# Designs tried in a protein design run: designed miniproteins, single chains, continued (2). Part 73

Each design is a single chain, and the fold is of that chain. pLDDT is the mean over its residues in the fold that is shown.

## One batch from the design tools (miniprotein)

Design m6537
Fold by ESMFold2-Fast:
Structure m6537 (fold): chain A 67 residues (1-67)
Amino acid sequence: SILLAPLAMAEDGSVDLAVITQQGERLGYLRVENGEKPRAILTRLTEGEDIVSEFDSMQAAMDALEE
């Protein structure tokens, strides 16, 4: 399973979360923007390259991680 750990709240009110496994392995980061245009930005850490994907909600980003 995937766990989200709070890291920081940005100046614009966005929340930064670490994406980790049950074993404590870091998979990436998730930024959640809740305001008038809610969205989630997922950054997946791969060897040598970060993959950034945008979703219309935190749930959509979580579904992508559980796939």
Scores: mean pLDDT 75

Design m6538
Fold by ESMFold2-Fast:
Structure m6538 (fold): chain A 76 residues (1-76)
Amino acid sequence: SAAKRRQLENEIGLGFVRMGAAIARLSKETVVLTLPQELLDDPAFRAALEELSRELRETKGLEVRVEGDRVVISLL
């Protein structure tokens, strides 16, 4: 179904953000990910990304910002 496809796309997108966060932490450099705008505009994805951003800020010292179609991950 379309709903299951969207859920998978959201889970994959969050997976890429988690990988980007790991790369930023290991490299100590800013990581920029370009994600589909449709995904970034999805309320469920945005809510999950905001929760992940909070977790990464509190536990890993990482900042996650959304700038257009880009997710910018940097050290705090």
Scores: mean pLDDT 86

Design m6539
Fold by ESMFold2-Fast:
Parts: structure tokens; sequence; C-alpha cells
Structure m6539 (fold): chain A 99 residues (1-99)
């Protein structure tokens, strides 16, 4: 916490994970996102959203479903836009068809 802001480090790891996903390195992206979750908290929407996408790309649909369900819960708790929450719920429903 002192000398290094955990949220700044988590944000850097998330950006690296996004680059890894664009390169097709989904397993590496998951590792970085799990490290970011330890620093920022695994219930942070940006961590959950990217982690869910990475799990979907890996075919780990059960893990992706759990991450999206947690994301939707956090978005509802924070008073996020109902239309954007509905879009995430549609994505979750599509994933459940693959699991």
Amino acid sequence: MIEEDPLIKAWELINEAIRDMKAGNYERAVEKLKEAAKLAGEDFPWVLSTLADAYEKLGKYEEAIKAYERLIQRLKESGFDPGLIADEEKRLAELKKKA
C-alpha cells in the first residue's frame, strides 16, 4: 500500500491482460487478472468483466458464468445503468446455453 498503490498495479495488470487477450494468450490473461483481483478485490467490475471474457475465450464456460453473475450483482449494487446491466444479462444467458 505504501510506496506502491495496489490499484495502480492492478490497473497495469488488467491492461497487460487485455493485450494478452488481443494476442490470443488467454491463459496468461487469466493469471494476470487473478493477480489484479488480489490487489484490487475480485469483485471490482473491471476485473470481473475481463476475467469472464478470458474464461469464455478458453471455453471455461462455468467459470465465465460465475464471473458474469458476480459482475451483474456488483453493477446492480452500484446503481449502474439498467440498460447496460440488461446487456450483460443477455451475455450471461448466451453463455449458459454453452455450458
Scores: mean pLDDT 78

Design m6540
Fold by ESMFold2-Fast:
Structure m6540 (fold): chain A 102 residues (1-102)
Amino acid sequence: SFEEIKEKAIKIMEEIKKLLEKDPLALAAFEYALESYDPSIKSIDEAIEKIKNAKNKEELIKILEAVIKALELTIKGTEGELKKKLEELLEKLKELLEELKK
C-alpha cells in the first residue's frame, strides 16, 4: 500500500541520515545535491518531512527521484564502507520507486 511504501522510505532515509551524520562532508554534498534537484528540499530532515506529508504517489515519486539523484551524486564522492552502505540503501530506494510506479 501507499502508506507501507512511505514507512519503508522513511526508515531508509533515517538510515541514510545516520550514515551521513558521521561524515559531515558527505552530508553537505548530499544536501547540496538534493537542493539542486529539488529547491524546496534543503536538508535530509526536510526530505523526511516531505515523505511523511506526501498525499499521493505522484508527490512521493517526485521526492524519491530527487533523493535518488542526490544520493547517486553523493556516492560518487565516497569510498569504502560508507560507499557500500549508501549503495545498498540506494538500491532499496530504487526498488520502492519501481513499486510506486506499478
Scores: mean pLDDT 89

Design m6541
Fold by ESMFold2-Fast:
Structure m6541 (fold): chain A 119 residues (1-119)
Amino acid sequence: RTVPELRPLYAESGIEALREEIKKIQESTELSEDKKKELIEINERQIELLRDYKQGRFDQEKAKEVSERRKKLISTLSDKERSYVNQIQNDADELERKLFQKRLKERGIDIHEKYLDSA
């Protein structure tokens, strides 16, 4: 029942985290320019999906396209490049969790700790 109220906060937190990931990719020397461009475009499409999700819309085909493009890109990466991409994605996931918790606190939304994924 609180899930519809959480949708904007979750989406906004995800968008902010993805923007920080894009900035790290742009500043990186670990990836070739072609791989950087593709990864940035994938993250931009994920931001669009989160904007749609915030509005109560879900584009399954667009979500599938983003997932398939990411899988294809990851399959072309060296072990070093893949480790780098995994690190920045993990950093973005941690930032998203912190931003979501901050937004919940600022809105005074009561949510049980078990729903915030503390594991």
Scores: mean pLDDT 81

Design m6542
Fold by ESMFold2-Fast:
Structure m6542 (fold): chain A 78 residues (1-78)
Amino acid sequence: SAKDLFEQMKKQLDTLYQRTLAAGPEAEPQTRATIEALEKTLEEQARRDPSLRPALEEFKKYREELERQYREALRQKE
Protein backbone atom coordinates (compact mmCIF):
# COMPACT_ATOMS: atom_id res chain seq x y z
CA SER A 1 0.00 0.00 0.00
CA ALA A 2 0.99 3.67 -0.25
CA LYS A 3 1.33 3.81 3.55
CA ASP A 4 3.66 0.77 3.64
CA LEU A 5 5.71 2.15 0.74
CA PHE A 6 6.10 5.51 2.50
CA GLU A 7 7.17 3.83 5.77
CA GLN A 8 9.91 1.95 3.90
CA MET A 9 11.06 5.12 2.11
CA LYS A 10 10.97 7.04 5.40
CA LYS A 11 13.40 4.55 6.98
CA GLN A 12 15.73 4.87 3.98
CA LEU A 13 15.69 8.68 4.24
CA ASP A 14 16.35 8.52 8.00
CA THR A 15 19.35 6.23 7.41
CA LEU A 16 20.75 8.39 4.59
CA TYR A 17 20.60 11.62 6.60
CA GLN A 18 22.01 9.93 9.72
CA ARG A 19 24.97 8.58 7.71
CA THR A 20 25.50 11.96 6.02
CA LEU A 21 25.57 13.75 9.38
CA ALA A 22 28.17 11.23 10.63
CA ALA A 23 30.29 11.48 7.44
CA GLY A 24 30.13 15.27 7.12
CA PRO A 25 29.14 17.76 4.38
CA GLU A 26 31.39 16.03 1.80
CA ALA A 27 28.78 13.23 1.70
CA GLU A 28 25.91 15.61 0.77
CA PRO A 29 26.27 15.28 -3.05
CA GLN A 30 26.06 11.47 -2.81
CA THR A 31 23.11 11.66 -0.40
CA ARG A 32 21.25 14.08 -2.73
CA ALA A 33 21.93 11.83 -5.73
CA THR A 34 20.56 8.80 -3.81
CA ILE A 35 17.45 10.70 -2.64
CA GLU A 36 16.85 12.04 -6.18
CA ALA A 37 17.03 8.45 -7.48
CA LEU A 38 14.56 7.26 -4.82
CA GLU A 39 12.15 10.11 -5.64
CA LYS A 40 12.42 9.41 -9.39
CA THR A 41 11.68 5.70 -8.77
CA LEU A 42 8.67 6.64 -6.64
CA GLU A 43 7.46 9.09 -9.33
CA GLU A 44 7.70 6.28 -11.91
CA GLN A 45 5.74 3.91 -9.64
CA ALA A 46 3.06 6.58 -9.00
CA ARG A 47 2.87 7.21 -12.77
CA ARG A 48 2.06 3.50 -13.29
CA ASP A 49 -0.19 3.26 -10.20
CA PRO A 50 -1.87 6.54 -9.18
CA SER A 51 -2.91 5.01 -5.81
CA LEU A 52 0.76 5.45 -4.79
CA ARG A 53 0.69 9.25 -5.24
CA PRO A 54 0.07 9.82 -1.50
CA ALA A 55 3.35 8.00 -0.77
CA LEU A 56 5.19 10.30 -3.23
CA GLU A 57 3.69 13.44 -1.67
CA GLU A 58 4.50 12.31 1.89
CA PHE A 59 8.04 11.39 0.75
CA LYS A 60 8.57 14.93 -0.59
CA LYS A 61 7.26 16.52 2.63
CA TYR A 62 9.37 14.24 4.84
CA ARG A 63 12.47 14.87 2.71
CA GLU A 64 12.06 18.63 3.29
CA GLU A 65 11.57 18.10 7.04
CA LEU A 66 14.67 15.86 7.29
CA GLU A 67 16.75 18.37 5.30
CA ARG A 68 15.72 21.07 7.81
CA GLN A 69 16.58 18.80 10.77
CA TYR A 70 19.89 17.80 9.15
CA ARG A 71 20.91 21.44 8.64
CA GLU A 72 20.06 22.22 12.28
CA ALA A 73 21.96 19.15 13.56
CA LEU A 74 24.96 19.96 11.34
CA ARG A 75 25.05 23.52 12.74
CA GLN A 76 25.00 22.19 16.32
CA LYS A 77 27.69 19.55 15.57
CA GLU A 78 30.16 22.16 14.25
Scores: mean pLDDT 83

Design m6543
Fold by ESMFold2-Fast:
Structure m6543 (fold): chain A 73 residues (1-73)
Amino acid sequence: SMVAERARAAIAALRAKLAAGELPSDAELAEMQRLINEASRLSIETKDRNLLLLAAEGGVLLIHAAVLRRLAA
């Protein structure tokens, strides 16, 4: 699905930024949150475990990135 492809791309991009020691912007974190929320909603509606796993993975990365952003402030 397009949601799964977008979520995978966003997760890969966030992972690459964190690995490079770069912090994502608030706008990038907000976009990731929207994608994770949509993937989570669709996983419940369709019972798609792959979407649920993507939402969980993205959620963990989002929390990690947000905490690092707060610590850098």
Scores: mean pLDDT 84

Design m6544
Fold by ESMFold2-Fast:
Structure m6544 (fold): chain A 77 residues (1-77)
Amino acid sequence: MLEESLKKKEEFRKFVIEYYQTKYKLSEEEAEKKLEELLELRARMAQKVVAGEELTSPEEKEAIELLRELGELYEKK
C-alpha cells in the first residue's frame, strides 16, 4: 500500500510539473516550487476537513478550484 501511494504521488507530481511548464510557461524549478506550495496547502485543508471545519478562505477556495482543474486534466489526458 505504501508503494502504491508513493507511485501515485510521484505520477501526479510529474503531471502537475508538466502542466505548469506547458500551460504557465514555468521552468521545472518554478513548477516544482508551485507544486510544493499547493501540496502544503492541500495537507492543511485536509486536516481542517478531518476536524470538521469548512474551507472558506479565498486561498482555500482557489486551491480547491486548481486541484479540481488539475484532477480533471489528469483524468482526461
Scores: mean pLDDT 74

Design m6545
Fold by ESMFold2-Fast:
Structure m6545 (fold): chain A 72 residues (1-72)
Amino acid sequence: MPVLVVRLPEEHRDVAERIAEAMSKVPGVRRVEVRREGDETVVTVTTEDDEALQRAAEEVRRVLEEAGLVRG
């Protein structure tokens, strides 16, 4: 099963939790885990197929854009 991993600074844990909530509403998402790894919060999303992985990735992008997170 395809897996999507999102890494955020621990200071943005609230955004990681919003991602996890959004993932629970995406068809084909089987499991969502949020855990702390040092100074980062890691969201692991397990999907049933590549189409569900694409839907999950699109929702992650939407949440990150709404949160104002930018890539430097």
Scores: mean pLDDT 81

Design m6546
Fold by ESMFold2-Fast:
Structure m6546 (fold): chain A 107 residues (1-107)
Amino acid sequence: SSSRRQQSQQFLSQGRDFLRRGDWQSAIRFFQQAIRLDPNNSQAWNNLGRAYLRLGDWQQAIDFFQQAIRLDPNNSDAWSGLGRAYQRLGDNDRAQQYFDRSNQLDS
């Protein structure tokens, strides 16, 4: 419903505030609430991936960025996030492909 989508956006906004402050655990809880209310919230999936990158859970970050891209293939931040996660895993060739995709979308 539209009210659930509005509540999802409020949780997304609060999660971003915690993300900016470096409180990754609080950010994750708020992004999970955003996704619970609106599973199609691509930005919440993307920000969940960003939080998991900061925690060093690179495989979980990849899964969340992939979900963001499935919902919104033009989400340049999610493509960049995949690049960073694969770079952390040592797959520099795949990382560069995702960074190139992100840059193409931002151009």
Scores: mean pLDDT 90

Design m6547
Fold by ESMFold2-Fast:
Structure m6547 (fold): chain A 106 residues (1-106)
Amino acid sequence: MSATSYALEQKKALDEKVRKVKGEFEQAEQDLKNATDESEKKELTAKVEQARKKYQEMEVEERELQAIMPLLEGLADNHVARTKAEQASQAAAQMDAAAEKARILA
């Protein structure tokens, strides 16, 4: 119980960080889409890549935490962990929509 509660608290804190970084990335992507000048697009592309790098770093932390969660949760809580992992995976998949569509069509 205590170890599972601690792991869930860490997961919640990490999910919040991922959500914040995702918002920053989406904002940068919107700015890039609205730019019409070539120089602006080049600058905004750099900002998008920087935001993506931060998001990938958070994704690595999430994966590490996820690896130990099944050991702490047991069968009773496994379904909650899987739901959160699915939502996180779907957020990452939005960054590579073409690959996800190709996988679904195959």
Scores: mean pLDDT 69

Design m6548
Fold by ESMFold2-Fast:
Structure m6548 (fold): chain A 71 residues (1-71)
Amino acid sequence: MVEVTLEESDTAENAIEKVLEAARKNPGKEIKITVKGDDVTYVAAEAAADRIERELGLKVTIERIPYDKKK
């Protein structure tokens, strides 16, 4: 299993690329995406997961962690 963490600082395209790179470097392994960002980051994680599952046939799990923005 390969774990990829997406943060609020990741752009949508950067997040997708990050997950795809992890999948390419670890062929045949299950991928877990942990989202620590806002809805934009979560949508990017969903898009990456869907693409990986459809194109590579890999199992992808998405976990959305509550983000506590301390000010």
Scores: mean pLDDT 74

Design m6549
Fold by ESMFold2-Fast:
Structure m6549 (fold): chain A 61 residues (1-61)
Amino acid sequence: MEAEFEEMRRRIEAFARTHGEEKLAEDLLSLLEHFRDVEFVEAMIRLIATVRGESVDEVLA
């Protein structure tokens, strides 16, 4: 669980670096820290990918 939490944090930061979307990454990191639920944050990322017309792999890579 802790390792999964840190891995999700790293993925969000990498996403921000790759796409230049630091504000979105900050919001996702805030959600991850507030709820402490990796599955919930992953679901939010899936919704964001859908809204943007991108695959989940593109948003998380």
Scores: mean pLDDT 70

Design m6550
Fold by ESMFold2-Fast:
Structure m6550 (fold): chain A 105 residues (1-105)
Amino acid sequence: GKFVFELEILEGIARMGIGLGKMFKDLEFGKKMLVKTGEEIIRVAREAYDYVPDSYRPRLRRLIREAERALEEVRNAKTMEELLEAGERLLEVIDEIIELLKEAL
């Protein structure tokens, strides 16, 4: 559906941003891309929350909180290594949100 498609596109953009940041060793570019994309992913996940069945809402709420924590780690990253570790955690949570929405919708 719409939410899965939007999240898959945003995940692709996030992965590209990480790759470009790493390739050019540009921490600020990688961080900016990941923050902007992460904020949009959280927005889409929150919008999707109202459309999932009640039984899925506790899991989605937990995953949104995990995504918010990972995004905060991205914002606070001071090295490329820290950015890559935080970005990987964010992408793992995004994958779990996508899978949940595929199951729930």
Scores: mean pLDDT 85

Design m6551
Fold by ESMFold2-Fast:
Structure m6551 (fold): chain A 65 residues (1-65)
Amino acid sequence: SSVQRLVAEHELARLLAEARRAGVPEAVLDEYERQMRAAIAAEDWATLGRLAAELRELIAEYRKR
């Protein structure tokens, strides 16, 4: 669905911006963005959800530094 993809891309952009503010390195974010964009293109919502959860945990770890 085009609407689901648009929502997913918006949430990805928001999550990446939050990760950058937390101090996650760009090389790590480039890899997450690549994998998450591939999941969105494949409409693999299970993989997207897992990657988003992993990135949120990483954001929390960097915020403690």
Scores: mean pLDDT 87

Design m6552
Fold by ESMFold2-Fast:
Structure m6552 (fold): chain A 60 residues (1-60)
Amino acid sequence: MSDEQLLKQVETSLKNLAKYQGLESMKRAGDRIIAYLRSQGRLQLAEEVEKIRDKILKEL
């Protein structure tokens, strides 16, 4: 999977979590993904996921 495809899937999944389970569930899922990516040394991708999470938090 390309990084672009991964980011699109993450955005869709986090938006669905926010819609069906609420912002707190979305934040926890986002934080878990970010922590995992940082642990794998994928720091730039982790920053992109963090931006997606923060954007969803601001828009809802």
Scores: mean pLDDT 82

Design m6553
Fold by ESMFold2-Fast:
Structure m6553 (fold): chain A 87 residues (1-87)
Amino acid sequence: GMAKIEEALKELEKYYEEAKTTSDEEVLRKIMDKAVEIAEEFRDNREVLEKALEVLMAVLKKTTDPELIAYAIGAALRVLGMLIDLE
């Protein structure tokens, strides 16, 4: 319900803040995994998908790991695909 959506948005906001402050590649990977998990669970909710995309973009701005960059790009494209399906 709406309460679960609000909890998901708050969790994504915390990951967004964490992504902007950390330089630990392992932490960035875990943040991406969580953002993707939340996006998949709430794939019919535009606000959650848009926030998940913001988290993935924050990770992309922080990471220098080619593997993590590739994963983040792939994840962002999947979330964008979900957003397009809502139009």
Scores: mean pLDDT 85

Design m6554
Fold by ESMFold2-Fast:
Structure m6554 (fold): chain A 65 residues (1-65)
Amino acid sequence: MLSRREAESMIEGLEQALEQLKKNPHQQDMGEAAAAVAEEVIRQSTDPDLIERAKELLEEIKRIM
């Protein structure tokens, strides 16, 4: 189970990765790694706001890939 601090840190990393993917969408490995991190937050977080944010980020990653 992720702590709120761990989940928040992972979401910050996801937002940075998404920003890089928007600039260079052909980075398939980065997109796959970011999607895996988002799914981890969804699976292990107990905070509904953080789960919702991770789902939004995962949808955006899939839209770019």
Scores: mean pLDDT 80

Design m6555
Fold by ESMFold2-Fast:
Structure m6555 (fold): chain A 80 residues (1-80)
Amino acid sequence: KTYSAFLDATTLSPEEARARAREIAAEAKAQGADTLRLGVVGSPENIAAVREALEEEGWRIVAEERFAGGRIAVLTAERE
């Protein structure tokens, strides 16, 4: 089962972006998802912070598509 979400991290700090990513990861897990698809908009630093937070929460990034000079990403992650 795939959980799909969107995170606008444009006005967030990296720490705030990590916190939002952890909330999304927890919601996907609560809904029994085995695959997470997350669209992220923000600085390359914030997108990296989101990716790292998902990995820390036990989601393995299996695909990453980058757009707009690295300011938009679509992350696909699977449960370990």
Scores: mean pLDDT 85

Design m6556
Fold by ESMFold2-Fast:
Structure m6556 (fold): chain A 55 residues (1-55)
Amino acid sequence: SHMERVRRAVQRLLENAKKYNLPKELAKRTLDSLFDVFGVTPEERERALAEFDAL
């Protein structure tokens, strides 16, 4: 599904952020751009951003 594909992309970004020690602010900005491209709902966006905050 479309949401499954988005979820996998978010997960890979999260893994790369941890692996390469990316700044949280940069990772969040990249995530926001990804959500804009895929048309993710505000609720899904907030959930993913909260996950990044928990890092």
Scores: mean pLDDT 72

Design m6557
Fold by ESMFold2-Fast:
Structure m6557 (fold): chain A 71 residues (1-71)
Amino acid sequence: MDIVKEAEQLRKESIEAAKNGDYEKAKELRDRAVALLKQGLIDQGVEPSRALQAAREAKEELDKEIEKAYK
């Protein structure tokens, strides 16, 4: 539970960094958020390949939010 909350916090920080024009920081925070989400899902008993798919989908969604925020 704590790790999923940490992943969500990093996702918000990633979007905020993009809004502030720090695109490199936004990408770094994105990668950390996605990695924590994947690990949190595995810790909750999600099958590793499904956790990987969910992490990839979350990364794609976050990348779109970062692009919109950076503009």
Scores: mean pLDDT 81

Design m6558
Fold by ESMFold2-Fast:
Structure m6558 (fold): chain A 81 residues (1-81)
Amino acid sequence: DPAKREKLLKEHQELVERRRALLAEGGSYVRVRPAGVEGGRLVYEVEAVAAADSPLPDQRRLFTDPEEMGAARREFEALLA
């Protein structure tokens, strides 16, 4: 679905901009980015980056399903809150 893909790309751009700002301030953030292509499908990477003083480790997961990617993003945001 091109509309769903375009929505995810716009959301990704917003997340990249917020991540840049938060990293400059030493904050924690969840990032979603294209990581490659597998079997003709876009692969998404969801990355949770903890603040420098946080005991939480950074997390990374790869997804080919946009809905599973969205669920993981929400889970990682909850862990960093």
Scores: mean pLDDT 69

Design m6559
Fold by ESMFold2-Fast:
Structure m6559 (fold): chain A 61 residues (1-61)
Amino acid sequence: MNNKEAEKLIEEIEKYLEEGLVYLAKQGIEYLKEQSKVNELSEEIKERIKELEEKVKKALE
C-alpha cells in the first residue's frame, strides 16, 4: 500500500463513520493499521490513521 491508496481508504472509512456504519469503519481502520506496519507510509498519513482510530473508538463507546 502506498500513501495515495491509504488516503483513499481513509476517505472511505470517514464516509462509513458519517453514515453510521461504525463496524465497517472499525474493520477498515484495523486493516489500515496492519498495512502501516508493513508499508512505509508518510508521517502525515500515520497521524491521520491515529486520529481516525480515535474517532472510531469514540463511536464504539
Scores: mean pLDDT 80

Design m6560
Fold by ESMFold2-Fast:
Structure m6560 (fold): chain A 81 residues (1-81)
Amino acid sequence: MVELLQKIYEKEPELLLKWAKENEQKLKEISKQEPEKQLEFLKELVEFYLELAKKLGIPEEEIEKFRKEAEEQLKKIEEQI
């Protein structure tokens, strides 16, 4: 996932920095919510970054790889709840 964010940053640095700052604040608020809502928020963020990567022309093969990694991480979080 970090590699995907780095590729997005290389194409649109201001956009990624803005989203990172907004996400940090939102994550602090969400961390006080029920675990189910935290997981829902993380799923939404993953889909957002994957769609953004697609719009920026990152290869579909790399996007699929990061999607699978994110799905595995989200599944592990869900199984801990």
Scores: mean pLDDT 70

Design m6561
Fold by ESMFold2-Fast:
Structure m6561 (fold): chain A 96 residues (1-96)
Amino acid sequence: NAEQIAAGRQALDDAVARANEAISELKKTAEEGKKKVGQEIADSFNYAIKKAEERIDEARRLADEDPSLVPQAVADVENTVKELERTIKIGKEIIK
């Protein structure tokens, strides 16, 4: 159904928006970590950001090439959000 495809695409866009919010928070955490701890912690967080951006790009590419993969793309981005949120939580504890 066209409605189901539209709903799946909306869910993907919503998941990507949440991932981008988490990436923005982790970027702020990396800047704070550089100031309080040093370059090595900032490099670690920036590596996590790069990997998250690569996963989001891959999920979007697969969904665009094959609409049947939209549910999988949504799940992959949602898992990326969970990993970013975990990294932010751990990062904030280390920076204290």
Scores: mean pLDDT 86

Design m6562
Fold by ESMFold2-Fast:
Structure m6562 (fold): chain A 67 residues (1-67)
Amino acid sequence: ALPSDEERAERIAKLSESTKALRKVAKAFAENGLEAAQKLYEEMKAAGASQEALDKVQAFIDGLAKG
């Protein structure tokens, strides 16, 4: 069964922080490479980003490092 429009809106809102963090790191990688993405991850961690957002960003960086 497809989720309701209300359930979809709630999921989109909850994913907003992780999605913004991931987009920011992806942009840093595209412009300045893997080291810039890793530095931005550490800056996000120091700034108190949620563990969920940090885990998603780390998985993205690990994927890039493995090819």
Scores: mean pLDDT 76

Design m6563
Fold by ESMFold2-Fast:
Structure m6563 (fold): chain A 83 residues (1-83)
Amino acid sequence: MESIELEGLPADASLEEIEARLEELYEQELPQLNPVEQRLVFIRLHRYKELREKNESTTEFDKELNAMSDAELEARYAELLAA
């Protein structure tokens, strides 16, 4: 089956596990990443949470994220923060 793993999370991770990983990354890992990597990780985890509720498939979303420019990633990150 086609799926992605988010930095140690299984493809079928629960919403609680995704939120716990977001908090862990914020505290421990995000300060060590460059701004582009921080935005990418944040966007991936938030989208996984959304997809987990809808269809539990992340293959299409991962392809879309990997195709995004730095400017598009910045815009998506800003949208998620505003939501």
Scores: mean pLDDT 59

Design m6564
Fold by ESMFold2-Fast:
Structure m6564 (fold): chain A 90 residues (1-90)
Amino acid sequence: MSDDEEFDSKFDRAVELAGQFQAHTGKPVPTSPVVPFVSDGLTTAFHELLRSHGIRVPDDRRQEIADNAKLVPLTPEELAVFEEAYSTWL
């Protein structure tokens, strides 16, 4: 029950982030049925790249993005790293 709601929320977040990415870059986002936790994988890659670029992501912000509670606006720097993460991960 709660697991299904969590999965749906993460999926909706992945779709929302993909939409934001498409709107910003104009590139189509590849869809893959093979990765059921695409939002988790993408989010992890994004935070890993932010860390490698010396950008600190507070735990509450990381949790907010991961929990898919609400679309968190990305800063221009975070958006650039997100584009890099998404391009590399997919």
Scores: mean pLDDT 50

Design m6565
Fold by ESMFold2-Fast:
Structure m6565 (fold): chain A 61 residues (1-61)
Amino acid sequence: MSARERAVEALRARALEMLRAGVPLQDVATELLRLGDSTPGVTDADVARALLLALEEVQAE
């Protein structure tokens, strides 16, 4: 995987961890945006995609 792909996957994993721990969605979104902004090449769209994938996984549980 590229560095960007690994970063997006790490964001998804972080979102899953936070959502499963009961962190409010708005706080999860804020943290992911901050992490994405600190990572070169990651866009807001990548952050949004990671969050949506995490939400879909939690809803499938």
Scores: mean pLDDT 80

Design m6566
Fold by ESMFold2-Fast:
Structure m6566 (fold): chain A 65 residues (1-65)
Amino acid sequence: SAREEALRRALERLDAGDVEGAKQTIIEAAKQGLLSQEDAEAIIQRLMAGDVEGAKALLRELLAR
C-alpha cells in the first residue's frame, strides 16, 4: 500500500542518517491522508528531539497495524 511504502521509505531514510528526508516523507504521507496528523506529529516530535530510535520504533509499530 502507499501507506506502507511511505513508512518504509521514512525508515530507510533514517537508517541512512537522512532525518530531514524522513521528516518530509512523513509530512507528505500526512498530507495524502496515509497517516493521521497525530501519528505524523508524534514521529516528527521524536525526530526534532533527536530520538531517532524512538521515531523508528513508532514507524515499525505503525507498519504492524
Scores: mean pLDDT 86

Design m6567
Fold by ESMFold2-Fast:
Structure m6567 (fold): chain A 92 residues (1-92)
Amino acid sequence: SMQDARMALAEREAAASRADIAYIRELLREHPDDEKALFLAKLFLMAVTATLVVLEGMAKRLDPASRARVQALIADLQAERDDVTAEVQAAL
């Protein structure tokens, strides 16, 4: 169904953002004093923020049950994004 397709897309976008967060953490761990690595980490952080906006827009077009699931994904991703944002700020 259209709802199933939208839910699958939301889950794929959330998974991609989680991979981006993992890569930010890898950059900070492997290259803690590298200005280029910090710049790249900031770019991936901006990409995660953009994906959250996309997910919020997608949630508005879903049935209530699927919307609740996407809202849970958004909440989890937002918390993880806030944590990694603090990690990036601490590396500055």
Scores: mean pLDDT 87

Design m6568
Fold by ESMFold2-Fast:
Structure m6568 (fold): chain A 111 residues (1-111)
Amino acid sequence: KEFDTTEALEKLINNEKMKEVLLEIAKKVLEIMKKIPELSEQEKRDVETLEEMVKKKEVTATDVLALLNLLGSLMKRGVEEAKELMEKLYEVSDEDTKKLLEAFLEQVKKE
């Protein structure tokens, strides 16, 4: 079964309720990231992307990928709150978005 990641991301960002949930999760992720003393260069770039996302109150596919990258990084660091935020995102997601999130989590585990 072929899964279109781009189509799933576009559906996610065009849903007004999903945009609101993504903005809430992004704000919480930013608060957690501020407590981490040493960030990788990738984490720093993703944090800047989320800060701009929250400031402009708009969500792009790039913003979603940055958010997922930071959630994955926090889960690798053993941050339990990141798992709770991922579960919240999963609960409000349609079937295509759930497949995107599952594919992302598999990528994080294999690294």
Scores: mean pLDDT 76

Design m6569
Fold by ESMFold2-Fast:
Structure m6569 (fold): chain A 65 residues (1-65)
Amino acid sequence: SDASRSGAAAYRAGAAGDYAAAGAGGHEMFKVGTNSQKEGGLAAYRAGVAGDAAGAAAGGRIGFE
């Protein structure tokens, strides 16, 4: 169904963001310095929030139709 496809797309977008954020965070954690680790963690968090917002927008529209 359309809702199922929207949900799958939102999940995949979130998963892609999570993998990208994990990759970025891992790279920053490899660098010496606690500030680099904090920046990596913040970037990962922001990527997750962006994915969540996109998923909510897609799901919301489908739910109201």
Scores: mean pLDDT 52

Design m6570
Fold by ESMFold2-Fast:
Structure m6570 (fold): chain A 77 residues (1-77)
Amino acid sequence: MVLDNADLTTEEGEALAVMGAAVSSGTLTIKNTTISPAAAKAIARMGISTLNFGASVPQSAIDAAKAANPALTVKKL
C-alpha cells in the first residue's frame, strides 16, 4: 500500500489506522505526506513488516512507530 500527498494528522489518519487493521499486509509506504506520531504508532501495530517514510514524515512519528513495534523494519526514503 502507498500513501502519497495525504494529510494523516486529520480524520484520514484515524480512518487509515482502522482500514489498515483490516487490510494490513507486508509493506506500507508513506511519501509526500504529513503524519502524527499517534497515527504512525497505530499503523505500526497493524502487523506490517516494513514501513517506508518519505522526507516529509517527522522523526517523532518514526520514533513512535519503532517504539510501538520494535520488530518493524523502518526505512527513510
Scores: mean pLDDT 68

Design m6571
Fold by ESMFold2-Fast:
Structure m6571 (fold): chain A 56 residues (1-56)
Amino acid sequence: SVTQQVALEVGRKLREIGDEIEEEIKRAREFGAQGGSGEETFQVFLEGLEELKEEK
């Protein structure tokens, strides 16, 4: 049904977005673990999100 197809497509896109956000969180955490300040770590995360927005 159309409803089933829409639900599957939404589920797929939500997983892709979730995976991309998880990668950016991991990247920011790695930066913080290497001695980055909280402010710098947050900036790394925001830059990653902006890159994702540009790619998608």
Scores: mean pLDDT 73

